# Ledger of designs, part 83: designed miniproteins, single chains, continued (2)

Each design is a single chain, and the fold is of that chain. pLDDT is the mean over its residues in the fold that is shown.

## One batch from the design tools (miniprotein)

Design m6865
Fold by ESMFold2-Fast:
Structure m6865 (fold): chain A 66 residues (1-66)
Amino acid sequence: SAAELGREASRLMVEAGLSGEEAERIGVKAVLGWSREEVIEELQRRGLSREEAERVAKLLMAAQNL
């Protein structure tokens, strides 16, 4: 489900060093209309590696398509 994908994405963002509030804010914006590359760029700007950002983006794009 979209909710399960969103929870997993939030977990990965928090494990990578984001606050729960930052993870929720990014997740909501991504599902509402960010591209995969916009998600990756925002996460890298916040200190995630490209590999970490790509894992999160994959989950959020899957949630957007449900």
Scores: mean pLDDT 84

Design m6866
Fold by ESMFold2-Fast:
Structure m6866 (fold): chain A 80 residues (1-80)
Amino acid sequence: DELEEALEVIEKASKELKLSEEKKKEIIRNLKEHYETGSTEPPRGTNPDLSKAAALSKYAEGKSEWSKLAVELVFRNTGP
């Protein structure tokens, strides 16, 4: 299940980056909204911490489009 894989990516990446539960819930909500609409286009308005890009890239490699979107959504929530 591609959605289950993507949700696991969010859980693991959020734990590694020590994101708050509120941020994790927001990311999960955004992923589910994208999945329901069939769109992989990321939301507008982002504040990524570029220093965390390398740590997150491993979660996207060889994964489904939904897992790649999950990584992008996590990355966009890494900024202050």
Scores: mean pLDDT 72

Design m6867
Fold by ESMFold2-Fast:
Structure m6867 (fold): chain A 64 residues (1-64)
Amino acid sequence: MDPNVPSTDGMLKVAEEAVDRGDKEALLAAINELDKRVPASKRSEVAAKTTGLQLRVIGDEIEV
């Protein structure tokens, strides 16, 4: 168990909600907070998820 991981999941939910609202600024803020507090051992996992969320916002913007 990693005691810092639950906080990461909470921030990922905030980022997902920002994407659902189309709030690019809130998504960027959540990603910046994740980057500051996620330990290196979890960085690849978090980076994959945040990249997916960023691509969803870009997709929503450019799709139509």
Scores: mean pLDDT 68

Design m6868
Fold by ESMFold2-Fast:
Structure m6868 (fold): chain A 77 residues (1-77)
Amino acid sequence: GTVVVTSIDELIEKAKRAQPPIAVITSSGASIGVVTSPAALQATLNAFEQHSGQVITSFTIKPSSTPGVDMIVTAIT
């Protein structure tokens, strides 16, 4: 099922318990990156905010149907 997370700290705690790789996308479906660790997830989200000038307000987490990706994180701006 889909889980909604409102803080990056809560997202990172869930990522620590997930099996990588994790795909990170925008709400429009654009790829931000594919990450293999919680540290890489945090760095990728921070880089996205810095480069886009957008502020992430929440995240959705869902299982992936894509081969080689176990989890999809959607960054909501």
Scores: mean pLDDT 80

Design m6869
Fold by ESMFold2-Fast:
Structure m6869 (fold): chain A 89 residues (1-89)
Amino acid sequence: MTLEWLREGARLLARTLDDEAARELLRLLEEGAPRSEIVRALSAALGISRGRASALLRGRYSRQQIASLTVARALRAIGDEIDAELAAK
């Protein structure tokens, strides 16, 4: 259940933002990597603490909360890119 929702979120983030952290998370989930590696990759991909990533894997978050975290990460990445462009130009 939780891993299915995470695969959906990681796939959307990887395809929409070309995010390498999200692509790595998706690959680890598909390959059945150890929990510790999935927690690390999930933390990086969603921009959340490892504690929150571990809670997601335990199913302590709803599908809607996972989607919200994915959107928040995408918005932060876009904001960081805009700020970098403005500083450079």
Scores: mean pLDDT 63

Design m6870
Fold by ESMFold2-Fast:
Structure m6870 (fold): chain A 86 residues (1-86)
Amino acid sequence: MKVGQLTALALLGSLGDGFFSTDPKAKVEALGLSFVEALVRGLRRAVEEGLISKEEAIDLLEYEIKHLSPEDQPLLRELLEELKKE
C-alpha cells in the first residue's frame, strides 16, 4: 500500500462522511485550505495510481465544488481543469 492509495482511501471516506454529515461547508472551512489541498492531492494521486478514473475524479470534483465556498473552489477548479485537459 502506497501513500497515494492511503490518501485516496482516507479522502474518499472523508468525502462520503463529510458530504452527508452535518455541514460539509463548515467542515471544509474549519479545516481550511489544508483540507482542500489534501483533497486535490488525494484525487490527483488516486487518478495517477488508477484507484479512480479521470472521468470519475472530474465528476466528483464538479459535485464537491458546488458545495464549497467560492474562496475554497480555486484549488479544486485548478485540478478539474488539469484533468479535463489531460
Scores: mean pLDDT 61

Design m6871
Fold by ESMFold2-Fast:
Structure m6871 (fold): chain A 98 residues (1-98)
Amino acid sequence: MEKAEEFIKKHKDDPRYAPVLALIYYLLGKPEEAQKAYDTYLKNRDKLSEEEKKIAELGEKVLREFFTDPEKARQYIDELEKIDPELAEAVREVLDSL
């Protein structure tokens, strides 16, 4: 879990990563922090660059599908790995700890 914890510490205020951080916080049993991360995304999503928006939107898709269609969520994580491997590694480390 060290990679996920370091990723949170490094990127906690980055709205580009906020949807994925919300999922990570939720999986770590921190629903209040998960909600704050998601609120950060909603507040700032319209101000993201096209590339940052692509990362955030893929993260939101992972968050939405994770509990409904985990196979599809894994597909979005694979797409995130091609754009931001550090982010994908942090998510997978949390998933492997469950």
Scores: mean pLDDT 79

Design m6872
Fold by ESMFold2-Fast:
Structure m6872 (fold): chain A 76 residues (1-76)
Amino acid sequence: KKEEILEKLKELIEEAKKAGLDSFVEILEGIIKAIEKGEEISMEFIEFLKKRLDAILGKYDKEEEQKIREEITKYS
């Protein structure tokens, strides 16, 4: 549901803000605005964003973290 997706995005924004990831926060805020305008965003995509945040926070190898950062730029 839209409400569940928006709540998960808000949680990701708070985590990203605490980590000082301003560019990632900007991307997440853009996604919220897109959803508010009627864009279809899947829960699978939200799970992908959580995985990317976890990688940036050092839960993955440094090389995988860098690759995920490149993907963030591509999707923004």
Scores: mean pLDDT 73

Design m6873
Fold by ESMFold2-Fast:
Structure m6873 (fold): chain A 60 residues (1-60)
Amino acid sequence: DVQAEMDRLVDQFADALSRVQGISRDEARDLAERAARSLVADKGPERAVEMMRGAVDTLS
């Protein structure tokens, strides 16, 4: 399920951003949600999931 995978990746990306950038989890979550929304709009949901997965891997 693409939507469930995206929700999981948003959570992981937010956690990674908070750790790497030293920002709050709330701010990191907001940034991750905006990034996911932008990618879905620009690339479609399947490609957005692939790109979000790459971002999580890069920060992990």
Scores: mean pLDDT 82

Design m6874
Fold by ESMFold2-Fast:
Structure m6874 (fold): chain A 91 residues (1-91)
Amino acid sequence: MEAEELKKKAEEYLKKARELLERGKREGKVSPAVAELLEKGIKALEEGDFRKSSIYATAAAIQSIGEGDELGLEAAMLLMKATDYKSKSLE
């Protein structure tokens, strides 16, 4: 996959993760703890800190599983995909 295609996929997954997080916050379907972890992960990815983004996305996924938060888990998985594709686009 070409670097530009990987970058585009990363941006698409990040957009979906952000939209899902904002929907969850509006509908009260994500806890403050899950929302904070997702927001920190998104910010880390935007700053180019792939390790920090991956750590926060993983923490958000684990927290979401523990709480039965399907929306938070989906957002965390999308953030993990965005982080993976963006990291590969910079190789």
Scores: mean pLDDT 84

Design m6875
Fold by ESMFold2-Fast:
Structure m6875 (fold): chain A 67 residues (1-67)
Amino acid sequence: TSREVADLLADTSVQQIQQALAQGDVQKAQQIADQSIRALQEARDAGALSPEDADRAIQKIQQALQS
């Protein structure tokens, strides 16, 4: 489902963000987050994702940036 695709994108992005942060590359972590959040927002705006599923996935990505 579209929700499963959003969850996969969020989980993959979280892993990549955590790897970038572990290497001290805050700029790369931010770029990964920005790209993934934008993709989720565009999918929500196109009606491909519910607002709830998109917002949940975005929150996971934002939390990873704070870790």
Scores: mean pLDDT 84

Design m6876
Fold by ESMFold2-Fast:
Structure m6876 (fold): chain A 70 residues (1-70)
Amino acid sequence: SLEEVKAEMDKLIEEFEKNRDKLTPEEFAKRAREIMNKLSELADKYGLTDEQKEELFSEAEKRILEIYKK
């Protein structure tokens, strides 16, 4: 379900944020792409609709950007 994929997103982004200060800009960009790719795979595996995928990816991108700005 969307909630299950969002729970996985929360875990991935929380781990990412905890390591933020230890990452170079290049490493940050690489890990952000890895997170987005993993979320895309999970969304497809869980059979999310296009609308649910847009919501999920928009939320993930927003949260990653907020971490970057800190």
Scores: mean pLDDT 83

Design m6877
Fold by ESMFold2-Fast:
Structure m6877 (fold): chain A 78 residues (1-78)
Amino acid sequence: SARDAAIAALEQAKANAPTPVMRRTAEEGIEAVRDGDYDRALEYAQFLLDSARRSTHPTAPAVEAAAQQAIDALETLK
């Protein structure tokens, strides 16, 4: 389902998060999806996307791809 896809993508972002802030944001995004708060989950996913785009860390491209996948899945749930 799109919900399961969003959770899987956010778990991938969490696994690749280069900073504690990005890791916590991914965790909060996962919880928001589980609670059905898709607007809040989209806010967290957008923050991850923007943070990854500004990062020079080697894992940042993986977080960017995962955040985009989460956004795409979450938008189908609105």
Scores: mean pLDDT 89

Design m6878
Fold by ESMFold2-Fast:
Structure m6878 (fold): chain A 82 residues (1-82)
Amino acid sequence: MEEEEKRVRERIEEAVAESADPLVRRVFEAGRRLDEYAAANTPEARAEGRRLSEEYREDAQALTARLAQFPDFEAALEWIRR
């Protein structure tokens, strides 16, 4: 199961690296910053992480709504790349 999640994540990261879409880039950049704040583990990083998590949730919901219009994961990845 975790191996399956890793494969899905790798495919998404590859598609995102090729993507010119600003929403896609913003959502995945926010995810990376959240990981950085979690690793820093300071009161300031926790406060920034909470704020970014709220913004990331809204952007992630918007991206999810866009992707839900595609018939499957492969079609969604193709949209992310172009």
Scores: mean pLDDT 74

Design m6879
Fold by ESMFold2-Fast:
Structure m6879 (fold): chain A 60 residues (1-60)
Amino acid sequence: VAAAARAAATSLRNEGYEDFAKKVEEIADSGDLDALRKLAEESTGLPRSTLRAVIRAVEE
């Protein structure tokens, strides 16, 4: 869980979404999957796609 979320945060930071990546890292450290799902639903574009991929990987 945490490893996949941290990888996603690194990817988002490389694309210029540094503040968003920081939020993902904080959620990964807390282990709050519901917060991660909520953040994905409230996001658009690349951040949303990246977070949805992490959630899928964690659930499957």
Scores: mean pLDDT 75

Design m6880
Fold by ESMFold2-Fast:
Structure m6880 (fold): chain A 88 residues (1-88)
Amino acid sequence: GTLVKVTITATFDSLEKAEFIGELLVDALKTLPEVISVKYTVEEEDGKAVLTIEAEFKSLEVAKEVAEKIEKALKEAGALKVEVEIEE
């Protein structure tokens, strides 16, 4: 089957917050049977922290649902900006 790739980029005002949230979300995603791979990176840019989460899914429907939940969680965690890209 075709792999579905999801890239979520979130900007935070704190490096420590971005790293903490990234670790929590990646650990949660690793428990899902539909997730093939997941990783995150955090970079400091212009006094802000940019968290990038990259995940591969077996199903487009699950990828969309999980991406929406992650976007909501990031916004609730205080992300200043969240961007989501989904590719088949």
Scores: mean pLDDT 85

Design m6881
Fold by ESMFold2-Fast:
Structure m6881 (fold): chain A 96 residues (1-96)
Amino acid sequence: MDNIRSTQSTISTSQSYIDQSRSDIDSGSSSIDQQRQIIDQAQSYVNGSRTMSDLGIQNSQRTDSSMAQVMTQLQNRVDDLQSRVDDNRRAYDQQS
């Protein structure tokens, strides 16, 4: 009889950890989406500066190129984090 009670307790604890992990994954995905929106808005400002400046466009393009490189690196990092969150979610869905 003790064996069955121990197994039920372990299952209940494991389910709680799975539920918490899913909540953490969903929260992480939402945070990443917010970061993507901020990056997209910043990229729009950089592109706007390039388009609107006929005076000093050469200097503006040098600055914009540097900012575009930083934004590309940030976007790649966000994409990697999103992929990891998606992979973790799929793994938990398959185990449940």
Scores: mean pLDDT 66

Design m6882
Fold by ESMFold2-Fast:
Structure m6882 (fold): chain A 83 residues (1-83)
Amino acid sequence: SALARAQEIDAETIATYKPKIQELIAAGKVEEAEELKREALVEGVERVAAVLVGEELGRRIAELVAARDVEGADRLFREGLAA
């Protein structure tokens, strides 16, 4: 199942980034932690979206998330799922 694979990828991404983010927060580097959270979100979105809607569309969705165009990213993701 594509959904099951997407969940595996999300879990792998969380496992990779969560300890690093927590270390930055513990060190008082809140701004760096927030930046790393955004990087982790973009990577997770790209990997998950690539499984669910394809690699090309997943990359474009991740680019929109990185650009803070959440509405555009959501629209493109929904269009990809409907196709």
Scores: mean pLDDT 75

Design m6883
Fold by ESMFold2-Fast:
Order: C-alpha cells, then sequence, then structure tokens
Structure m6883 (fold): chain A 102 residues (1-102)
C-alpha cells in the first residue's frame, strides 16, 4: 500500500534525524515519502507536508509539493539555509506527514 510506504518513509526520515545521519539520507527518505503520497493521489497532503518544511525555515510555500521539496534542497545546497535549519525543515515536514496519515 502506497500510504503505508509513505508512513514508513516519514518514520525512516525521523529515525535518520535522531541518529544524526547526513542531510542527504534524511532528505532522500523525506522525498520518497512525498513521492508515495503523490502516487497515491494525495497531492494536497504532499503539498501540506512540503509547505510545513518551508514554513519551518521562513519560506512561503508555492502549493506544489515537488517544487517546494526541490526548493528546500536547493536552499540548502545553495547556502541559503544552514544544515541545522534544513534538518529542522525536514523534521517539520515528516511530522506533518505522520499527522496526516493518522
Amino acid sequence: DLLEKAREAFEEALRLLEEGEPFIRVANAFLTAIQYLLKAGKEDDAARVAAAGLEAVGFKPSGDAERDAAFLWMAYVGGLISKEEALAALRAGAEEGLRLLE
């Protein structure tokens, strides 16, 4: 089930965060969860997840999950946000994802 895979991917992202794993591993788990939501037809939920991440670091969401997730990645790679801010954004998004899948 795609929604079960999305939940598992959000839980994996939070586990990797707690273990202090590199940003790229946490980001990959988070993006995998968003992709499962999109494949399940949960576009609004995916958009809310990405929006929660952007809002946590002070950026305005576009309403497009893939665009907003890509912007988080580019903001970190481009030095607009710190590693700590980027990880906080991923945590906020993953927590929102788990809340929506309750």
Scores: mean pLDDT 87

Design m6884
Fold by ESMFold2-Fast:
Structure m6884 (fold): chain A 65 residues (1-65)
Amino acid sequence: SKEKILEALRKLVEEEGLLLTDKLSKEELIELLQKYGVKKSDVYKYLPEGEEVTLEDVLVNIMTS
């Protein structure tokens, strides 16, 4: 659900020390979100095009969908 992804993103900022603007590979972000209970298949809907992603990109996509 969107709420699970939002909570996982919050934990990545608070517990892993990531910035909203840090560039990650999509693979790295998916692995981190899975660590916090998000299924890989549920994340793809909110990923931008390309190989790199920020936490802010995912937040914007969730908030605008």
Scores: mean pLDDT 81

Design m6885
Fold by ESMFold2-Fast:
Structure m6885 (fold): chain A 68 residues (1-68)
Amino acid sequence: MTTLELKEALALFFNQDPSKVKVESETTLDEELKAMVKVFQSYFGLKADGVVDEETAKAIKEFIEKNK
């Protein structure tokens, strides 16, 4: 998955407009993105380590498909 897909999924998950997740300031948002991934992982019962592994990527894609 791409960083853009990840940001879109997280924006949708937190009920935010994707434009509020600054794609252009990825360096500034690295810690925020990791924290958001941990919250997402906790919600789906995954290990909340902030690493987008295969299970996390699968959960993100499934979430996008169900809520798009």
Scores: mean pLDDT 67

Design m6886
Fold by ESMFold2-Fast:
Structure m6886 (fold): chain A 88 residues (1-88)
Amino acid sequence: SALEEELVEALVNGDTVRAAELALELLRQGREDELLAALRKASEQGSYMAKQYLELLERDPELFARLLEAVVAGDTAAATRLWIELQE
């Protein structure tokens, strides 16, 4: 899909805010299979961010969604706290 392709591009380019925005859009639309496909494809292309997002999504999908919301909202304090919590 167009969203899947844009997400892969954002992840590979290291565009953190755009990647979070597109990932949230896929989650809100119930398109988790496309989100997983995009993360895997970007990770295979060398995106370290995509690899980390895959690990976070597998560990705690609810906390991962909250992280994406904080990033999109520009809430740097909340995003930083959630990143630290998820990196165990």
Scores: mean pLDDT 82

Design m6887
Fold by ESMFold2-Fast:
Structure m6887 (fold): chain A 60 residues (1-60)
Amino acid sequence: SAPEMNREKITAFLDSAGPHAARFAGLLLKEMGAYSPERVAALRALPTKEAQLDFLETFL
């Protein structure tokens, strides 16, 4: 079974994605059950990894 999403896994995902985080935003949100085009756009617009992590944690 796929592991449950949590803060540590989100941080590891963002770290491994690096400059490709925008491309993976939709996939990450789908894995969290929180996908929408508006949320993908919001995540991609965030200027820092910390802001992206804070946003994604709202769906945990």
Scores: mean pLDDT 72

Design m6888
Fold by ESMFold2-Fast:
Structure m6888 (fold): chain A 75 residues (1-75)
Amino acid sequence: NDYARLLAEQALENAREAKKLVEEGDLEGAQQKLYQASLNLLEAIRTGGPDVAPLINRAIDEFTEAAGLLQDKLK
């Protein structure tokens, strides 16, 4: 499903950009990118099949790492 693959790619890109923004101290930008990534991930999971699952899992891993880094900055 090309739609689910596009969403999973967008989620991965947004999660990676969120990590970069956390490292740069742009916590507001990071929160926005994580929000966008979460919406893309939810729709990719809803619409995707087994062929998109590896990309979705990669995006989830990047999202989880970015969210963890953001949480560490907010403590």
Scores: mean pLDDT 87

Design m6889
Fold by ESMFold2-Fast:
Structure m6889 (fold): chain A 69 residues (1-69)
Amino acid sequence: VADELEAEAKRWKEKGRDAVSLAMQAEAYRERGEPEKADELLKEAESKYGPVNTALGLIHAAIARNAAR
């Protein structure tokens, strides 16, 4: 699951969707048992790109996580 989230984050970054990529990276860290790192990346994403773009990234992460189960 974490590896799938990281791979998907890289694809979104290549498409210029940096907020989505950061949110997906944060959720990959959470899946690896690093919630503090995940929270830091989410705060960075919200600060740079806003809460709506960050929320969209979290939705994409949830879809990817559910598909990887």
Scores: mean pLDDT 75

Design m6890
Fold by ESMFold2-Fast:
Structure m6890 (fold): chain A 68 residues (1-68)
Amino acid sequence: MEEEERRKRRELIARLTQAAADGYAEVPIEHPLLRRVDAETPEEFRQLALDAKLAVMAGRPAEVGPAP
């Protein structure tokens, strides 16, 4: 339901944040992370990754999960 959709979005944001943190300056459309997101353009993907990175840096608002 709505909670599942929010959870999936947070998981995608976490993956995008990881990509941004790893320095994916030029992520091609074929990159697996882009296929897991509705982003059609690299700019849209970068924006999502940047927003997620800023959120995580601010103190874990993205709720990436404690599972190691």
Scores: mean pLDDT 52

Design m6891
Fold by ESMFold2-Fast:
Structure m6891 (fold): chain A 76 residues (1-76)
Amino acid sequence: SREEIKENTLKAVEQFKEWLESLKDKLPKEVYEKMLEIVEEIEKILESSEVPSDEQIEEIKKLVGELQEILKEVFP
């Protein structure tokens, strides 16, 4: 279950990075860079261990929340 969550989240991160790159010329540079920073941080946390800890899952949730807030501001 946790391993599946990691695999599914990593795939979602990869797809999000591809989507974000497709918008690079259409987004303000600061917005693009901040979103990329957050998604790369999520990826790094997921890759730091074979099975995410509860603390790592909570950190990822916080980062996902930050990403969602930026998305709401960019795409109201």
Scores: mean pLDDT 81

Design m6892
Fold by ESMFold2-Fast:
Structure m6892 (fold): chain A 90 residues (1-90)
Amino acid sequence: MAAAKSAEARVVSDDRAEIKLTAGPGSTAGDALTAAQEGMARAGVDGRFVEVSGSDTELHALVEARNGGTGQQIADAAVEGAKEAGRRSL
């Protein structure tokens, strides 16, 4: 299973967050993004990916919250999801 080496997020507005993901050894930034999306789904956070850019090892995404969600909810859920995937790769 792919793992994120690091994940961080910045609240950009009341309903948007910017997410930065760094791939773990033997993984891709796309795998880290998938883990972040899974974390958001698990937390019940509905987010739209407005922009995604980066490389094989580092990815930046801008996410907009829906259904009354906040940028902080997006930030927290996505970061936890990406980090959790790394822990579950045992």
Scores: mean pLDDT 75

Design m6893
Fold by ESMFold2-Fast:
Structure m6893 (fold): chain A 84 residues (1-84)
Amino acid sequence: ALSLLSLQNSYNSFIDLVNKVMSKDDVNRYRDAINTIKTNVRNGKLTQSQIDQINSLMTQFYDAVKNKDSDKAKQYLDQLISLI
């Protein structure tokens, strides 16, 4: 399930590493994407398919960031932004 608390906890856990791995522009895009997802969760407008895709893309994004693969992280961020 996608929750506001889980989104905030992931953001807080990964933001320092995201800042280290990605450009300032991509860090801003990541922050904006999380805020958009939070808004969509609050409004209850996401389908189950969209929730599953968001969870998958966020997992892949954080795995790419942990591996310091900025190109793959950017790719997954771009896919996430296109979905929301």
Scores: mean pLDDT 86

Design m6894
Fold by ESMFold2-Fast:
Structure m6894 (fold): chain A 95 residues (1-95)
Amino acid sequence: EEKKKKILEAFEKLRDLVLAGAPREQILNAVRELAKLVFEYYKDDDEKAKKGAELINKLWQKLLEARTKSPEERQAMLDEAFEEFKKGLEEIDKE
């Protein structure tokens, strides 16, 4: 699906920006673009849209927390946050 591909591309862009230590404004804009694509993808299913919004919110909170951690702890937290987000999307799509 073209729509799903756009979500994965936006997710990869966000991950790359975060790992590269991009400015907060660029990361926030990437999160907003990802959120817009997830919301558009689930627009016809209120329950899935709600779960998608919760995943975006959880990801953003983890990204903010990771900024307060040591480099080693930050890397581990980011890897966990990205895997949780990807797994969450797969679980929504299976339902």
Scores: mean pLDDT 79

Design m6895
Fold by ESMFold2-Fast:
Structure m6895 (fold): chain A 98 residues (1-98)
Amino acid sequence: DDFVKKMIQSSSSVGIDPQKVKDSYNKFKKNPNKKAYNYSKKMIKQGKTMIDIIKDLMKKFGLSPIESGIIISYSSKDLGIFDQRIFSIMSSSRQLEL
């Protein structure tokens, strides 16, 4: 899956364990949190920042930072606007604990 490879490359560039990204993606694919996914798509369309969407996903849906990053990446991909820098943006934010 080319999308998974891009997520792993992006997350690895900022020191995130590739296995954690793979595990979180596989968990999402097996049992998708449709409410969190739909929320993410709505917020992207409203022009919310990636960091604000990730924080909302963590607070409202009880997701980890990595799980939130997977959901926003997947919804961005489905909207045709996937930015591989999502994990880099997350790691540079002092407001997120990775």
Scores: mean pLDDT 76

Design m6896
Fold by ESMFold2-Fast:
Structure m6896 (fold): chain A 65 residues (1-65)
Amino acid sequence: MKKEVEELAEKYKENEEAYTAAYGILSAVEGGADIKLAAEKAIKNAEESGKEEAAKLAREILELA
């Protein structure tokens, strides 16, 4: 799963919003967080902030988890 998140981050590297969201999820997982919970939290935070690209990326990660 970590590798898949890194691949998504690379795909969106030109979009700082999405890249930052992917890196946040990856860091949480490396810190021992469950990837589904990390992705769900990222979706909530992105939606609350109006960050559409970050929310989209986080939903893609959640579907893979």
Scores: mean pLDDT 75

Design m6897
Fold by ESMFold2-Fast:
Order: structure tokens, then sequence, then C-alpha cells
Structure m6897 (fold): chain A 83 residues (1-83)
């Protein structure tokens, strides 16, 4: 299942330094199709989760979350529109 795949990949990244894993999936957001790309990276015990959502109307939402010692230490989001 997708939840088991995500959980297994998260556990691998948390326990393995200098590792990254990427998931790509299509979702429907407010009746429109969107592509979601999530990347989990462990670099020297710092975990980074990047989520990029691209909508069919050209909106790109990028969210970045950084974790240290099991705590969220930074979070940022950018939104761009492509014509």
Amino acid sequence: SSLEDIAAAWEKVVNTDNTSVTFEREVELDGKKATVKETLTNKNGTLTRETVVTTEDGVVIKRTQTYKDGKLVSEGQTVTTLE
C-alpha cells in the first residue's frame, strides 16, 4: 500500500545517513489534477522533506521541512504561477 511504502522509505531515510528517496503521485485537488513529488533526504542526521505540487493550471507549490533530533526546526513554502 502507499502508506506502507511511505512508512518504509521514511524509516530507511531516518536510519541511513546520506540517503534520499523520492515519491511521485497524481492527485485531484478541488476537481483539478495535480502532480505531487516528495523527496526525503538524510544528510548527517538532518532530515529534509521537500514537497512539490504542480497543478494542471500551472501553479507550483514547494514546501520544505527540516528536522533535527526528531523535531521540526524549519519550514518554508513558496508558490509560483506559470503561464
Scores: mean pLDDT 78

Design m6898
Fold by ESMFold2-Fast:
Structure m6898 (fold): chain A 76 residues (1-76)
Amino acid sequence: KIDEAIELLQKAKEAAEEGDVEGALELLRETIKASKDIPVTVMGSRAAIRALEEGDVKMALTTLNNTIITLKLLKE
């Protein structure tokens, strides 16, 4: 469900903001597995994973914020 995807992405964003890159990556992989039926979540999570693996935490946070906002709009 969209609500579960939003919760997982918010947890991943929180981990990344705290400097827990490893925790953020694990949460994003979990989000992809849980949300295969929601393309926006999969694409956003993959982009955030790439940014984190490249050391671009700011880009990862921007991607996560945009994905969460998009999912909230789709929920309406």
Scores: mean pLDDT 83

Design m6899
Fold by ESMFold2-Fast:
Structure m6899 (fold): chain A 80 residues (1-80)
Amino acid sequence: IKEAVERAAEKIQELLKEKGYEEAAEKVKERVIETERLPPELRPESVYEAVYDILLEAGAPKEEAEKLAKEAQEIVKEEL
């Protein structure tokens, strides 16, 4: 489980770096790894909220933040 969460965090970090959000990607990685302490059922929603909030703070448009948050949530669902 811990390895799966770390793998999801790395995939999400790469996704955000490729979109030009390198600083936000590092913060998101840390937040995704922290979801290890949550029940599996709560991890996808927690990751969605973290990605969305961090990207909005980084100045991403709402539509892009929502799209990337959904992609991150799907990565978590696929790895866990």
Scores: mean pLDDT 80

Design m6900
Fold by ESMFold2-Fast:
Formats: structure tokens, C-alpha cells, sequence
Structure m6900 (fold): chain A 65 residues (1-65)
């Protein structure tokens, strides 16, 4: 389902952000993940692939941290 795809991609982006920024404060992470989730959802709803949605989410996540 789209929700399962969304959750999986958000988890993978979160995992990558935590790997790149291991000391990231929880409040900053929460804000970044909120925006990442929105961007990934919009990309999937627009018919983008899981790979494209992941790349867009990661880009936005890095801009927020």
C-alpha cells in the first residue's frame, strides 16, 4: 500500500540522517522528519518512484538539520 511505502521510505531517510548526524537533537530530528514525511507523501501521490521519493526526502531532511 502507499502507506507501507511511505513508512518504509521515511524510516530509511531517518536512518540515513541519524547516520550522517549522530548527535542531532531530538527536537530538530522530529521537525525534519515531519517535513520529510510530507515531501515523500506528495512525491508518491504524484506517481514518483520509491527511489525518487527517497532522494527528495533525504534532500529536504539534510536542509532541515
Amino acid sequence: SMQERLQRIVMEVTKELLKEYPDLPLDKLSLAIGRVTRVIREALEAGKSDEEAYELGLKVGREEV
Scores: mean pLDDT 87

